# Designed miniproteins, single chains, continued (2), part 74

Each design is a single chain, and the fold is of that chain. pLDDT is the mean over its residues in the fold that is shown.

## One batch from the design tools (miniprotein)

Design m6727
Fold by ESMFold2-Fast:
Structure m6727 (fold): chain A 65 residues (1-65)
Amino acid sequence: SSLLEEGRRLLAEGRLAEARRAFEAAIDVDPDNGDAWRELGRLLAFEGDLEEAARYFARAEEIDA
């Protein structure tokens, strides 16, 4: 989705808060988009929130299964 691509671009630019909002918006539009859950999980892990990141990765795996 365009929101997922926007989030990845913002992440590459180091704009972490804006990237997070874009990935959250991508999930709101399509909650079955496992890539959006996975990207948000990666962002949370990068910020040091490993427990929350693990939850988002688990959700992405459920969607991809």
Scores: mean pLDDT 84

Design m6728
Fold by ESMFold2-Fast:
Structure m6728 (fold): chain A 71 residues (1-71)
Amino acid sequence: MISEEIAKKLGISREAVEKVLELIREHPDGITLDELAERTGLSYSAVKKIVDALEKEGLVERDEDGRVRLK
């Protein structure tokens, strides 16, 4: 499953990846990396790595304001 594959690739828990995806899904207008870090309790660096991996897999996109949303 994509979340498990990303988690293994980044050395991050599957729960962390799923939590980030869930928050992105809950915010169709977009959510910032700072908001994701605050709401998950993960570091900004960890959230950025997860979002970068999700974007490379074609699951999310970022707008001009740096907000992340599902494709």
Scores: mean pLDDT 80

Design m6729
Fold by ESMFold2-Fast:
Structure m6729 (fold): chain A 74 residues (1-74)
Amino acid sequence: MKEKAEQNLKDRQEMVLNLQRGQEVVKQLEGEDPEKGAQAQAILDEALSTAHRNSPKEGKKAAEEALARIEALA
């Protein structure tokens, strides 16, 4: 059976990767369209706040949703 500690580490790693991808897209958008870049940064900041305050599973979901929203702005 999978251990909860192992699953939490994987969820945290996926969360970090999605947040890093989001930050890269934000930087590109800020260079091309400052208004879209600002909107994308706000979405990323909300996901970071959620990730810090909630479980790794909830943080991972917030990061995935934020990345999808940021990519939709690009």
Scores: mean pLDDT 79

Design m6730
Fold by ESMFold2-Fast:
Structure m6730 (fold): chain A 90 residues (1-90)
Amino acid sequence: MKKEGEENVLLAQGHIEAGDLKGAIEYSKLARDNGLYKEAGVMAEAAGIRAEKAGDLKTAAEAYKVAAESYELAGDKEKAEKYKKKAEEL
């Protein structure tokens, strides 16, 4: 499971770099489901920031929601609350 999660984190990063933010969100969800909660949160956060800068507020909101859920599972309550609020504001 860790190997599959690590591959999904790398795929999420590659999709962010390619500008496919929806693909990045999907692979972030898969990494989360594989138990890599902190890494999934980081990838979803990066996708959300990039979507927000591009003016794609719907994709940014979805990414921030995934980041919040991932950080909550990782025990990072501060980041979970921060990105939950960002998703609700968009």
Scores: mean pLDDT 85

Design m6731
Fold by ESMFold2-Fast:
Structure m6731 (fold): chain A 75 residues (1-75)
Amino acid sequence: MAEAKAQEEKGKELEKQGKYKEAGIHYAGAGLQYKKAGDNEKAAEMYLKAAEAFEKAGDLGQARFFRSQAERLLS
């Protein structure tokens, strides 16, 4: 959980700075770590935050990918 929290907090910092692409990368990393810990709900939440950050960065391919990952975890 410590690794997941560290990635999530870094994502929040970068988002506050308007560094949306970097924020998306860290939110995606947090999602992966939560998924490894068996917390699919938190993993999906982080992947949705990653998708939103990538969309704000103009990376629509990454945004679509992470939305799909979140949907799969919540099925």
Scores: mean pLDDT 86

Design m6733
Fold by ESMFold2-Fast:
Structure m6733 (fold): chain A 61 residues (1-61)
Amino acid sequence: ASEEEKRKALEGARRANSVAAAGAAAHELYKLGGVSREGVQAALAAPDAETAIAALEAGLV
């Protein structure tokens, strides 16, 4: 995944500020090879959008 694709997915999730949007970003980034499996799992298990987005940022590859 390009840095632009990673940035746009995370910006979209932050703008929407929802767990559902963070989950969608996790799946898209994983499909593009931009995030680790562990990052996706942590994001999907997160109790809120902020925690989910932080997990995705930590899991970026």
Scores: mean pLDDT 82

Design m6734
Fold by ESMFold2-Fast:
Structure m6734 (fold): chain A 74 residues (1-74)
Amino acid sequence: SKLLEEKAEELSKAMSSLSDDQQAEVVAYIAQAGNAIYEGNKEEAIEYLEKAIEAAKENPELVKILKEIKEKLK
């Protein structure tokens, strides 16, 4: 997805401050959102991005990036 590709560097930098377990959880949700976008499943993509936002809630920079991605899907 072009949207995720444009945000990939920002996401990687923001995620580097998370614990390994938190990073794995956020990455898994972002990967699922990316797959849903590729398949045209906008509602599923938004759901996974919301789960990623909840998993990342203690990192305000990452939450901001994920919210921007979610808003661009609407």
Scores: mean pLDDT 80

Design m6735
Fold by ESMFold2-Fast:
Structure m6735 (fold): chain A 64 residues (1-64)
Amino acid sequence: MDEELRREIVLGLADMIVGIKNIMRKRGVPEEEIRKEGERILETLIKEEELDEEEREELRRYLE
């Protein structure tokens, strides 16, 4: 896969997760629940999109 395309996909996934967390926060969901949901979404995306170890670490870095 093109390395530039890979980076754009990872950034897009990170933006989606951040967006979901922000919507939950605005709607009054407890912070602990937001954290758990974010981790659940991240693990689901890693599994379903077949992200390699490099992509997983890059995605985690963008979510910090």
Scores: mean pLDDT 75

Design m6736
Fold by ESMFold2-Fast:
Structure m6736 (fold): chain A 55 residues (1-55)
Amino acid sequence: GKEEEVKELEKRIAELQKEGVRLAITDPSKLPAIQEEIKELIERYKELTGKEPEK
């Protein structure tokens, strides 16, 4: 259901944010692609929940 999709989005966003932190140190050239993917997932989360993802 939608709740499962929301949990999958939260997990994927967290994974990409963690990867982005590592890439900022190891290969910054990959950051724009990761940041764009995170942005797309956040927009999908907003569409499903009407809220921004919070930790």
Scores: mean pLDDT 78

Design m6737
Fold by ESMFold2-Fast:
Structure m6737 (fold): chain A 69 residues (1-69)
Amino acid sequence: NPLLLKAFEYMGQAQKALQEGDIEKALEYLKKAKEALEKLLESNPSKEEKELAQELLEQIEKTIEYLEK
């Protein structure tokens, strides 16, 4: 799924930004990953894609909340 691949790419960029101490850039990429996963969930995904997207969204949302405090 192209949206799922895009979400993983954004998550990877966010992780790199966090390692570099760039919280603002990390938040930008996490929000882009969230948007891609939300789009995926609206596009009638497979059962496996839906379960994975929901799990990834939960982790991303928790990370955003932690970084924003």
Scores: mean pLDDT 85

Design m6738
Fold by ESMFold2-Fast:
Structure m6738 (fold): chain A 59 residues (1-59)
Amino acid sequence: GPLYRATVPLPATSPDELALREGDLVEVLAEFPDGRWLVRLLATGRVGVVPGSALERVA
C-alpha cells in the first residue's frame, strides 16, 4: 500500500491501536469510514489502527 509517516507521537490506548513515534514510516493496508487506518510499521512489521489524520503521505 501507499507509504505515510506519523506527524505526531501516537499512544496505543486499546489493543487494536498501534503506538507510533513522530517520523515513523507506515504502509497503509486499509482505510475505515470513521477515519481510522490499518497500517504496518515498517521498522517492526507490527500492524494496528491509527487515525489517518495523524499521517502524511511520503512522495
Scores: mean pLDDT 83

Design m6739
Fold by ESMFold2-Fast:
Structure m6739 (fold): chain A 66 residues (1-66)
Amino acid sequence: MTLRVTHTGDVTSLTGLVLRLIGDPNVEVKLEGENTLLVTHHGDEEEYQALVEELRARPDVEVEEL
């Protein structure tokens, strides 16, 4: 399953987001733009939904399910 994640915060919060995503063994991250990440999840649907909920809870990101 794939998400487009657009970051609207500062460089520190962006760095934290990237480190969170690349630290997840079920997540593949591709840079689509300066503040836009294409996130592919290879784990279970439950783990994917948990990631979506975590990202949507952040005020500094916009999440689009592809």
Scores: mean pLDDT 81

Design m6740
Fold by ESMFold2-Fast:
Structure m6740 (fold): chain A 111 residues (1-111)
Amino acid sequence: SMAERLRRFAEQLGAALERIKAKASPEVQKLIDELLEAFREMVEAAINGDREALKEASDKIVEILKKLMEVADEETRQAILQLVNAFIDYLEQVAPEIAAELKKKIDELVK
């Protein structure tokens, strides 16, 4: 099912973020933990069809990424952006309007 595919993708994303976290400073580790929680909220909102919760989780992801772009090194920034873009590509299958808004906001952060 879509829910099972989305949960498996979330597990893979979580594992990849944990690998990035292991090499990060304590400040960046805390932000990665917040990002992991925001992704879990977004996945559950997507599975439940809760568009309000999905938008709120999307906004949290943008705010956390903004902070990460300020404090993380270049290698960590690029690794996190690659994972977030992979997540957006998956989200486009279930909530294309929210995926497009999230992608636009993230593109603004890297300019």
Scores: mean pLDDT 81

Design m6741
Fold by ESMFold2-Fast:
Structure m6741 (fold): chain A 71 residues (1-71)
Amino acid sequence: GLVDALRRIAELVREGKLEEAASQATVIANYLESRGDTEHAETLRKAAELAREGKSEEAVELLEKLAKELE
């Protein structure tokens, strides 16, 4: 499910797989935007940007916060 996907992306960030995490977050963001969920799509794009900038702790916190909101 979506929550499991977000937690997997957070784990990729923790493992230092920042570009893979950012790419997966962007794919999910595009999917959510196509469904009209612009707010969560913008949150995921921010998480992808933070991951690419090496702000791993901030990216993980944002991904985990979003996962909790969607539970």
Scores: mean pLDDT 88

Design m6742
Fold by ESMFold2-Fast:
Structure m6742 (fold): chain A 77 residues (1-77)
Amino acid sequence: DALAEFERELDRLVKEYIEKINKAKTKEQIDEILSEFGKKVSELIRKYKDLPEPQRLIGLVLRAIGDVIDAAIKKLK
């Protein structure tokens, strides 16, 4: 199931980048981590763009972005 594989890869990516954000020491490090996360998400979307359920893919991506942004906001405060 390609959608399940996409979700697994996306979940792994989210966990990895939230951990990186939580370990960051400076605003500059957080900016770099967020930039890399965006690149990785874009790469993953391109890899799975031909999935038969695009609305589900969009929902998963939006949730993932939200989780990482929330972690960054908490760390920057």
Scores: mean pLDDT 85

Design m6743
Fold by ESMFold2-Fast:
Structure m6743 (fold): chain A 58 residues (1-58)
Amino acid sequence: SRLEEASRIGLAAQRGVDEARAAGITDPQELARKAMEAISRELGWPLRVPAVSAPEPA
């Protein structure tokens, strides 16, 4: 059901934030990024994580 998927999304986000905080990350932007990454990984969604800057070949 969609409610179960929503629950999984919430749990994935919480785990991502908790792991980041355990690693010493306290910046809210970085925590949000980790949450989105965890959600994408858990659900296999094609969510675009805000960029790794494209590597510029210098």
Scores: mean pLDDT 69

Design m6744
Fold by ESMFold2-Fast:
Structure m6744 (fold): chain A 74 residues (1-74)
Amino acid sequence: SSMEEIEQLGEEVERLEKEYKEGKISKEEALKRLQELADRLADIVHSTDDPEVHAKAKEVLRKMLELAEEMARS
């Protein structure tokens, strides 16, 4: 379901943040993976009118933007 997809995407964003902050991946690789996750988020949001999925997607997007800002400061 779209809800399961967005929840999994959120977990992938959290794993990416952890890997980046622990120095396990380069900034270039982290930004590339973040862009791929952003593209998948957009696809999920455009696939459904479910307000719960949209609300969860908004929270995932906020985490992604916070991570992008952190990378920009590094």
Scores: mean pLDDT 86

Design m6745
Fold by ESMFold2-Fast:
Structure m6745 (fold): chain A 66 residues (1-66)
Amino acid sequence: SALDALVAMAVRSGSAAKMADELVLLAETLSGEEKARLLRRAGELYRQAGDDARAEEVFARAEEVE
């Protein structure tokens, strides 16, 4: 998918945390399962960037999605 390609590119370029920030911002405009999916991807990217605290916060937000 396009999202998978963008995530892979961000990881390769060392921009994982920046991409995660952008996915969180995009998720704020969405609802339901799509919002939860983007938040989980952002959490994975924060973890890849070594930011476990932000990863945990974003994973928790994904589980609370309406």
Scores: mean pLDDT 80

Design m6746
Fold by ESMFold2-Fast:
Structure m6746 (fold): chain A 55 residues (1-55)
Amino acid sequence: SLAEKYEEEAVEKLKGASREERQNIFLEMAKKLHDEGFSNEEIAEVARRVAERVA
């Protein structure tokens, strides 16, 4: 799915990112999901999974 694609892209980008870069990566992912018609609740769920995977 598009959500899984954007989740994987975000996780990959975050592995070497600075704190400032991390915020921009999350914002970019959220914008892409929003543009594809995902709800704020669905976007928050994807962001939570990404954060858990990179912790």
Scores: mean pLDDT 84

Design m6747
Fold by ESMFold2-Fast:
Structure m6747 (fold): chain A 81 residues (1-81)
Amino acid sequence: SMDLSLATSRIINRIRARGGSATIADVQADIDALVQQGVISPRQAAALRRQIRAIAARRGTDTVTIDDVREAFRRAQADLA
């Protein structure tokens, strides 16, 4: 989805502004704001949140990087196909 791609780019830019990493809580807040602004649907947001949590859980961390968000986006796109 073009909207999910746009949302992911905005999240990546916010992580870059924070020095290249962010907490899961920060990224979830960014996703919530994008839903409130109508940029992405609740279904798209749920898929992205699930994949971000799964990546962080596998590494035993509460932080995510730009590469983690890119991976979460690819996986969320597959979930929504």
Scores: mean pLDDT 83

Design m6748
Fold by ESMFold2-Fast:
Structure m6748 (fold): chain A 71 residues (1-71)
Amino acid sequence: DAVLKALIVGGELKLAGASPEEIKRAVEEVLIEGGVPEEKARELAERIAAMLSRMSDASIQAVIASARETL
């Protein structure tokens, strides 16, 4: 499940204080490795990064926990 893995990676990077560019790149790479076409992975990475930027640390931790349980 490429999207759940991308949420975990993006969320962990956001909690670690990574730059928006680092978060987008890491999320895009995870999506591509998971079989998402490059053009779709870029679009989805932008959406995931934007979503994570609006979330509190507590909300991000909850999303990571939920994604890990679903994998």
Scores: mean pLDDT 82

Design m6749
Fold by ESMFold2-Fast:
Structure m6749 (fold): chain A 59 residues (1-59)
Amino acid sequence: SKAEEAARLAREIVEAQRRGDLERARELAKKLEEITGVKVDPTDPESVERAAVRAVLEE
């Protein structure tokens, strides 16, 4: 489902942020934006979580 995919992407983005892999975080954030239609800041974990929550609410 979109919600499950968004949650997985959000988790991967946060893990990439923790590792300092900003290129990976940006790539995954673009995919999350395509799924949710919400702008995602790949350097802000709160922005990532808000996008994932929106996907859950739409399901």
Scores: mean pLDDT 78

Design m6750
Fold by ESMFold2-Fast:
Structure m6750 (fold): chain A 57 residues (1-57)
Amino acid sequence: DYFKRGVELEKLGNTEEAAKAYKKALELDPSFELAFNRYVELSPNDPELEQLEQLYL
């Protein structure tokens, strides 16, 4: 589960890998709101956030 991996990486202080894990969770489930919220907090200016919602939903 990429979301749980993201949470674990965030606890370890690896926010860059955590953001990537949350993004991967969104690629598998674009409606996964918790993963989206976590990713936005870690990477709020990522233009790919809009692509994830528009292309997969």
Scores: mean pLDDT 71

Design m6751
Fold by ESMFold2-Fast:
Structure m6751 (fold): chain A 89 residues (1-89)
Amino acid sequence: SLLKETLKAVEGAKKLLEELLEKYKDKLSEETKKKLEELLKELEELAKEIEELLKRPVSKEELEEVLKRLEEISKKLEELMDEIDKEMA
């Protein structure tokens, strides 16, 4: 299922960000830490939405909204990872 694969990807990204926040909490700027925490919250909200959708038949519009949200979060994740790499250099 596309939604199940999407959920696994979201859960993986969340775990990665939680590990980065814990491991580098004393090295990252306060601004970057806040961005990490905000993105973690967005990933948690998306995971919950996908879990609820998996319990019932999903409309095309609901699937398209999940995919749109994933694209937005993926872009933010790429930008944040680049920012972390620069701070850790």
Scores: mean pLDDT 82

Design m6752
Fold by ESMFold2-Fast:
Order: structure tokens, then sequence, then C-alpha cells
Structure m6752 (fold): chain A 70 residues (1-70)
């Protein structure tokens, strides 16, 4: 679990940097990686970690909608 949480944290950081650079496709890829790492652990996550997962899912949907509208 700790290794998956660390990888998810790294993926979140990469997604944030990609968003700051305006790279939506790279941000989407890293958000999908974060979600894939956290989703199997959902029942073991604390409230803050579950909120981060929900925030990532919402952001992913928004970014995908932006790309589809382009």
Amino acid sequence: MEEQLEKAHEAAGKAQRALAAGDLETAIAHLEEMIALLEPLRDQLDDAQRQALEDARRLLAELKAQLAAA
C-alpha cells in the first residue's frame, strides 16, 4: 500500500506540473495513473486520500471534456 501511495503522489505532482505548463494530454495521463493506483485501495484510504481521489476524477473528466471540445 505505501508503495502505491508514493507512486500516486508522484503521479499527482507530474499532473500538476503538466497543467502548469498547459499540457492537458500529459496531465490526463498522470491523473489516470494516480486514479489507477488509488482506486484498488479505495476502502483502505483515509478521508483526505479519498477526497484527493474524487478531486482527481473530477479534474480528469473536466480535462477530457476540454480536449473533446477542441
Scores: mean pLDDT 82

Design m6753
Fold by ESMFold2-Fast:
Structure m6753 (fold): chain A 90 residues (1-90)
Amino acid sequence: MEEKLRKAQEINERALEEARRLLEEGDYRGAVETMLRGAAEIARILGRDELAEELRRLLEEGRVWDPTRNRTVPLEEAAEELRRKAEAAA
């Protein structure tokens, strides 16, 4: 378990660094996709197979879970929201 947690943390840190780089480059869609891939890989390593499969399926369908609306939305919509937030913060 401890080794799996360490691997999960390494993947999370790597995904966060890559996502931040993509955000700085203005690739909001790439940032969202990177975080979804990281989350799916972490879920798989931790034995959360159902969650890993759901996240993989969302990525294949070009969708992401929106906790504010309690439903899935297109990746393009999530990327646009992230872009608006980034531009509002600048």
Scores: mean pLDDT 78

Design m6754
Fold by ESMFold2-Fast:
Structure m6754 (fold): chain A 109 residues (1-109)
Amino acid sequence: GKEGGYYGYRGGYEGNMGGTLAAKEAKTKEALNLGTAGAIAGSGGEYMGRKGYETGNAQLAYHGGLAGYAGGYAARLGGELAGSEEAKKLGQEGYDLGDKGRALGEKAL
């Protein structure tokens, strides 16, 4: 429960940062939309993952990880389209950490 929540929190945080940076550096509507989606999903992952970490709630850890995973994926694609290596890297980290949080949360259900 707690460990999955911690990774969901971290994945959401990285996805939010990567998505925000991709949206800021976007030259196209597609990059802006993907960056924005990454920031929104990442923010949700950060919130739910943090609550999962604080409470040991496996459902919050699972959903926080899944949101961080999705946010990281969108941020990575948005960063690639924006030509931002930093946003792409943050998105990839959000994807990897979010997936770990999801897997740990699921195992604890």
Scores: mean pLDDT 90

Design m6755
Fold by ESMFold2-Fast:
Structure m6755 (fold): chain A 91 residues (1-91)
Amino acid sequence: MKEELLRQAEEYREELARHNKLAGEYGKKAEELIKKKKEVEEKKEELDEEEAKKKAEELLKKAREYIFLSAEHTVKAILYSSKALALEKEI
């Protein structure tokens, strides 16, 4: 039984690492899109105002999608961390 709990804790730690990696990757993608949105807004005099607004809105929409994905994986990482710690306490 103790060996099964150790194996389950390791599996939860692997899921924790996976979700932390995905959260970081999606967070970085969101930050890059927000930066591009600001660059489009700053170059508004070089672009048609409607075109700049549309591009900024599309970038913001994509950034929001990545923010939600990052948040979801962060929550999953916290849950797997909690599960791993609970099992390790039983060992």
Scores: mean pLDDT 82

Design m6756
Fold by ESMFold2-Fast:
Structure m6756 (fold): chain A 85 residues (1-85)
Amino acid sequence: SMAEAGATVLRLMRRLARGEVLSPEEKRELAEALRLVFGASEEEIERLLNAETAEEQLELLREIFSRWFNEVLDRAFERRRRAAE
């Protein structure tokens, strides 16, 4: 479910924020959750699976979150503009 995927992202992100390195299995779990919640691409997933440090993994999360947030904002601004017309 989306709620379970979101909880997984939050849990693993907290571990990365503490400087903990994710196992390959945890990276796959994170990748699937990112795909479901944030629409992560195959390229973003491959980069995550190849990231070996917590800092590199956090930078990839920042990139994915920034892209997703910009997409959400773009859709929100478009909806507001259409509602005003």
Scores: mean pLDDT 82

Design m6757
Fold by ESMFold2-Fast:
Structure m6757 (fold): chain A 55 residues (1-55)
Amino acid sequence: LRARRDAAGLSQRELAHRAGVSVSTISRWERGRLRLSPAQRARIEGAIAAAEAAA
């Protein structure tokens, strides 16, 4: 997902804002240090997909 976020041109802060989660959530998850709920994962993946569609 870090690679997908980077390819979509999003910073961790921008992805966090779009997904409605904290920057710390994105950062820890991308480093494999955080367990996400299905709802958090869906929001993050949806935000990346929307950015990819806009690019």
Scores: mean pLDDT 76

Design m6758
Fold by ESMFold2-Fast:
Order: structure tokens, then C-alpha cells, then sequence
Structure m6758 (fold): chain A 65 residues (1-65)
């Protein structure tokens, strides 16, 4: 019946929205992990600079040179 077709289409649309939200959460998690790695490198670079390391030494510690 037409009602059954409508109900199925609505359920499929709802699943697609949930899948999109879940995929977005996964991407956000991956971005957050990469940002944490960058933060850790920056903290190590700043600590090296505080201890008297040169700019080039700090960049090597951060993996930028």
C-alpha cells in the first residue's frame, strides 16, 4: 500500500541521517586525535626553548625540520 511505501521511505531517510551523524562523529574524533598530537609536539618544542634550545633545535624536536 501507499502508506507502507511512505513508512519505509521515512525509515530509510532517518537511517541516512543517523549514518551521517555517526560518520561526522568519527571524523571529529580523528581530527581531535591529530590536534592532540600537534599539541604534544608544540609542548615539547616550547619546553626545549625554555631550556635554552635554538629555534632550529626546537623545530627538529617538533618534527618540522
Amino acid sequence: SAAERFARAEAEGRRLMEEASEERRKVLREVAEKLREIGDKVDKMLEALRQGASREEALKIGGLK
Scores: mean pLDDT 77

Design m6759
Fold by ESMFold2-Fast:
Structure m6759 (fold): chain A 61 residues (1-61)
Amino acid sequence: MSPEEKKYLEAGLKWLSDAKSPAELRALVAAFVQLLRQEGVPEESLARLEAALRKEADRRI
């Protein structure tokens, strides 16, 4: 991942830290990806970030 993608990943992981359930973790991943899409992050970068965030969400079960 690029340095910018790593910064977004770190921000997303911090945003997920307040989640209380697996369902909430998945909802927050979707919300974060949508926020980045609105900020103009390219779809290829969004796909990589979403995959990484989903993997981390699944680890927090």
Scores: mean pLDDT 76

Design m6760
Fold by ESMFold2-Fast:
Structure m6760 (fold): chain A 86 residues (1-86)
Amino acid sequence: SKEFWEKVAKRAQELLDAIEKNREELVDRIAKETGVSREDAEGALVTATTFLVFGLAEQGKSPEEAVKEIYDLAVRIAKRERERRA
């Protein structure tokens, strides 16, 4: 229904806003946890956000739940990138 997809779009924006609000802290934590540069940590965060934000919004995830899931994926992406460049 139109009402359902409007709610999903609004939630997706709320999740994106939560990531943006926490961006500097999340990037710093990814870089420290994985040993990648801040640039690579930011790339991993953007990639994880792009892959997950709409799906998490459709699932009805809260900002807190979404930030955690996006962070967990960003850490996995950053670790894989570090290993690939080694």
Scores: mean pLDDT 88

Design m6761
Fold by ESMFold2-Fast:
Structure m6761 (fold): chain A 99 residues (1-99)
Amino acid sequence: AVEEAKKALEEECARGDAEACNELGNIYYEQGEYEKAIEYYEKAIAADPDNYRAWNNLGKCYAVLGEYEKAIEYYEKALALNPSNVGARRNLEGCKKKL
C-alpha cells in the first residue's frame, strides 16, 4: 500500500538517506500533496545539497503552484549542479514563457 511505502521511506529519510527523502517527495507529488512534497525534497537537499534531482523537483512543485519565479531559481540551481539535465533546462524554459 502507498501509506506503508511512505512509512518505510519516512524512516529511511529520517536516517539521512537523501534518495529516500526524494522518493517520498515524489510519492506526495503524484498524490497532488505539493506542500508535503516540498518538505521532503527540502530534507533531501539538507541531506545532500548536490542532489540536483531534488532541486529540479522543488522547481516542479513551485511551478505547479504557479510560483514560476521561485521555480526558475530552483531549476537554475539544478542546472548549476548538472548542466546536462535536459529535464531541468526544459522546465526552466517552460517557466520563463509563463512570465
Scores: mean pLDDT 85

Design m6762
Fold by ESMFold2-Fast:
Structure m6762 (fold): chain A 46 residues (1-46)
Amino acid sequence: MRVVELARRNAEAAEKMGNPGLARRYRQIAEDAEKGAKELGVEEEV
């Protein structure tokens, strides 16, 4: 399961429900996971 995608989906769902605090939580999780993977794994952007 893709953690980044799952977290982003949850963030979007929370936003739709009008829960910005929860959405922000999930966005942070997704961003942290995505950044960690990019900064550690990616040499440079295509």
Scores: mean pLDDT 69

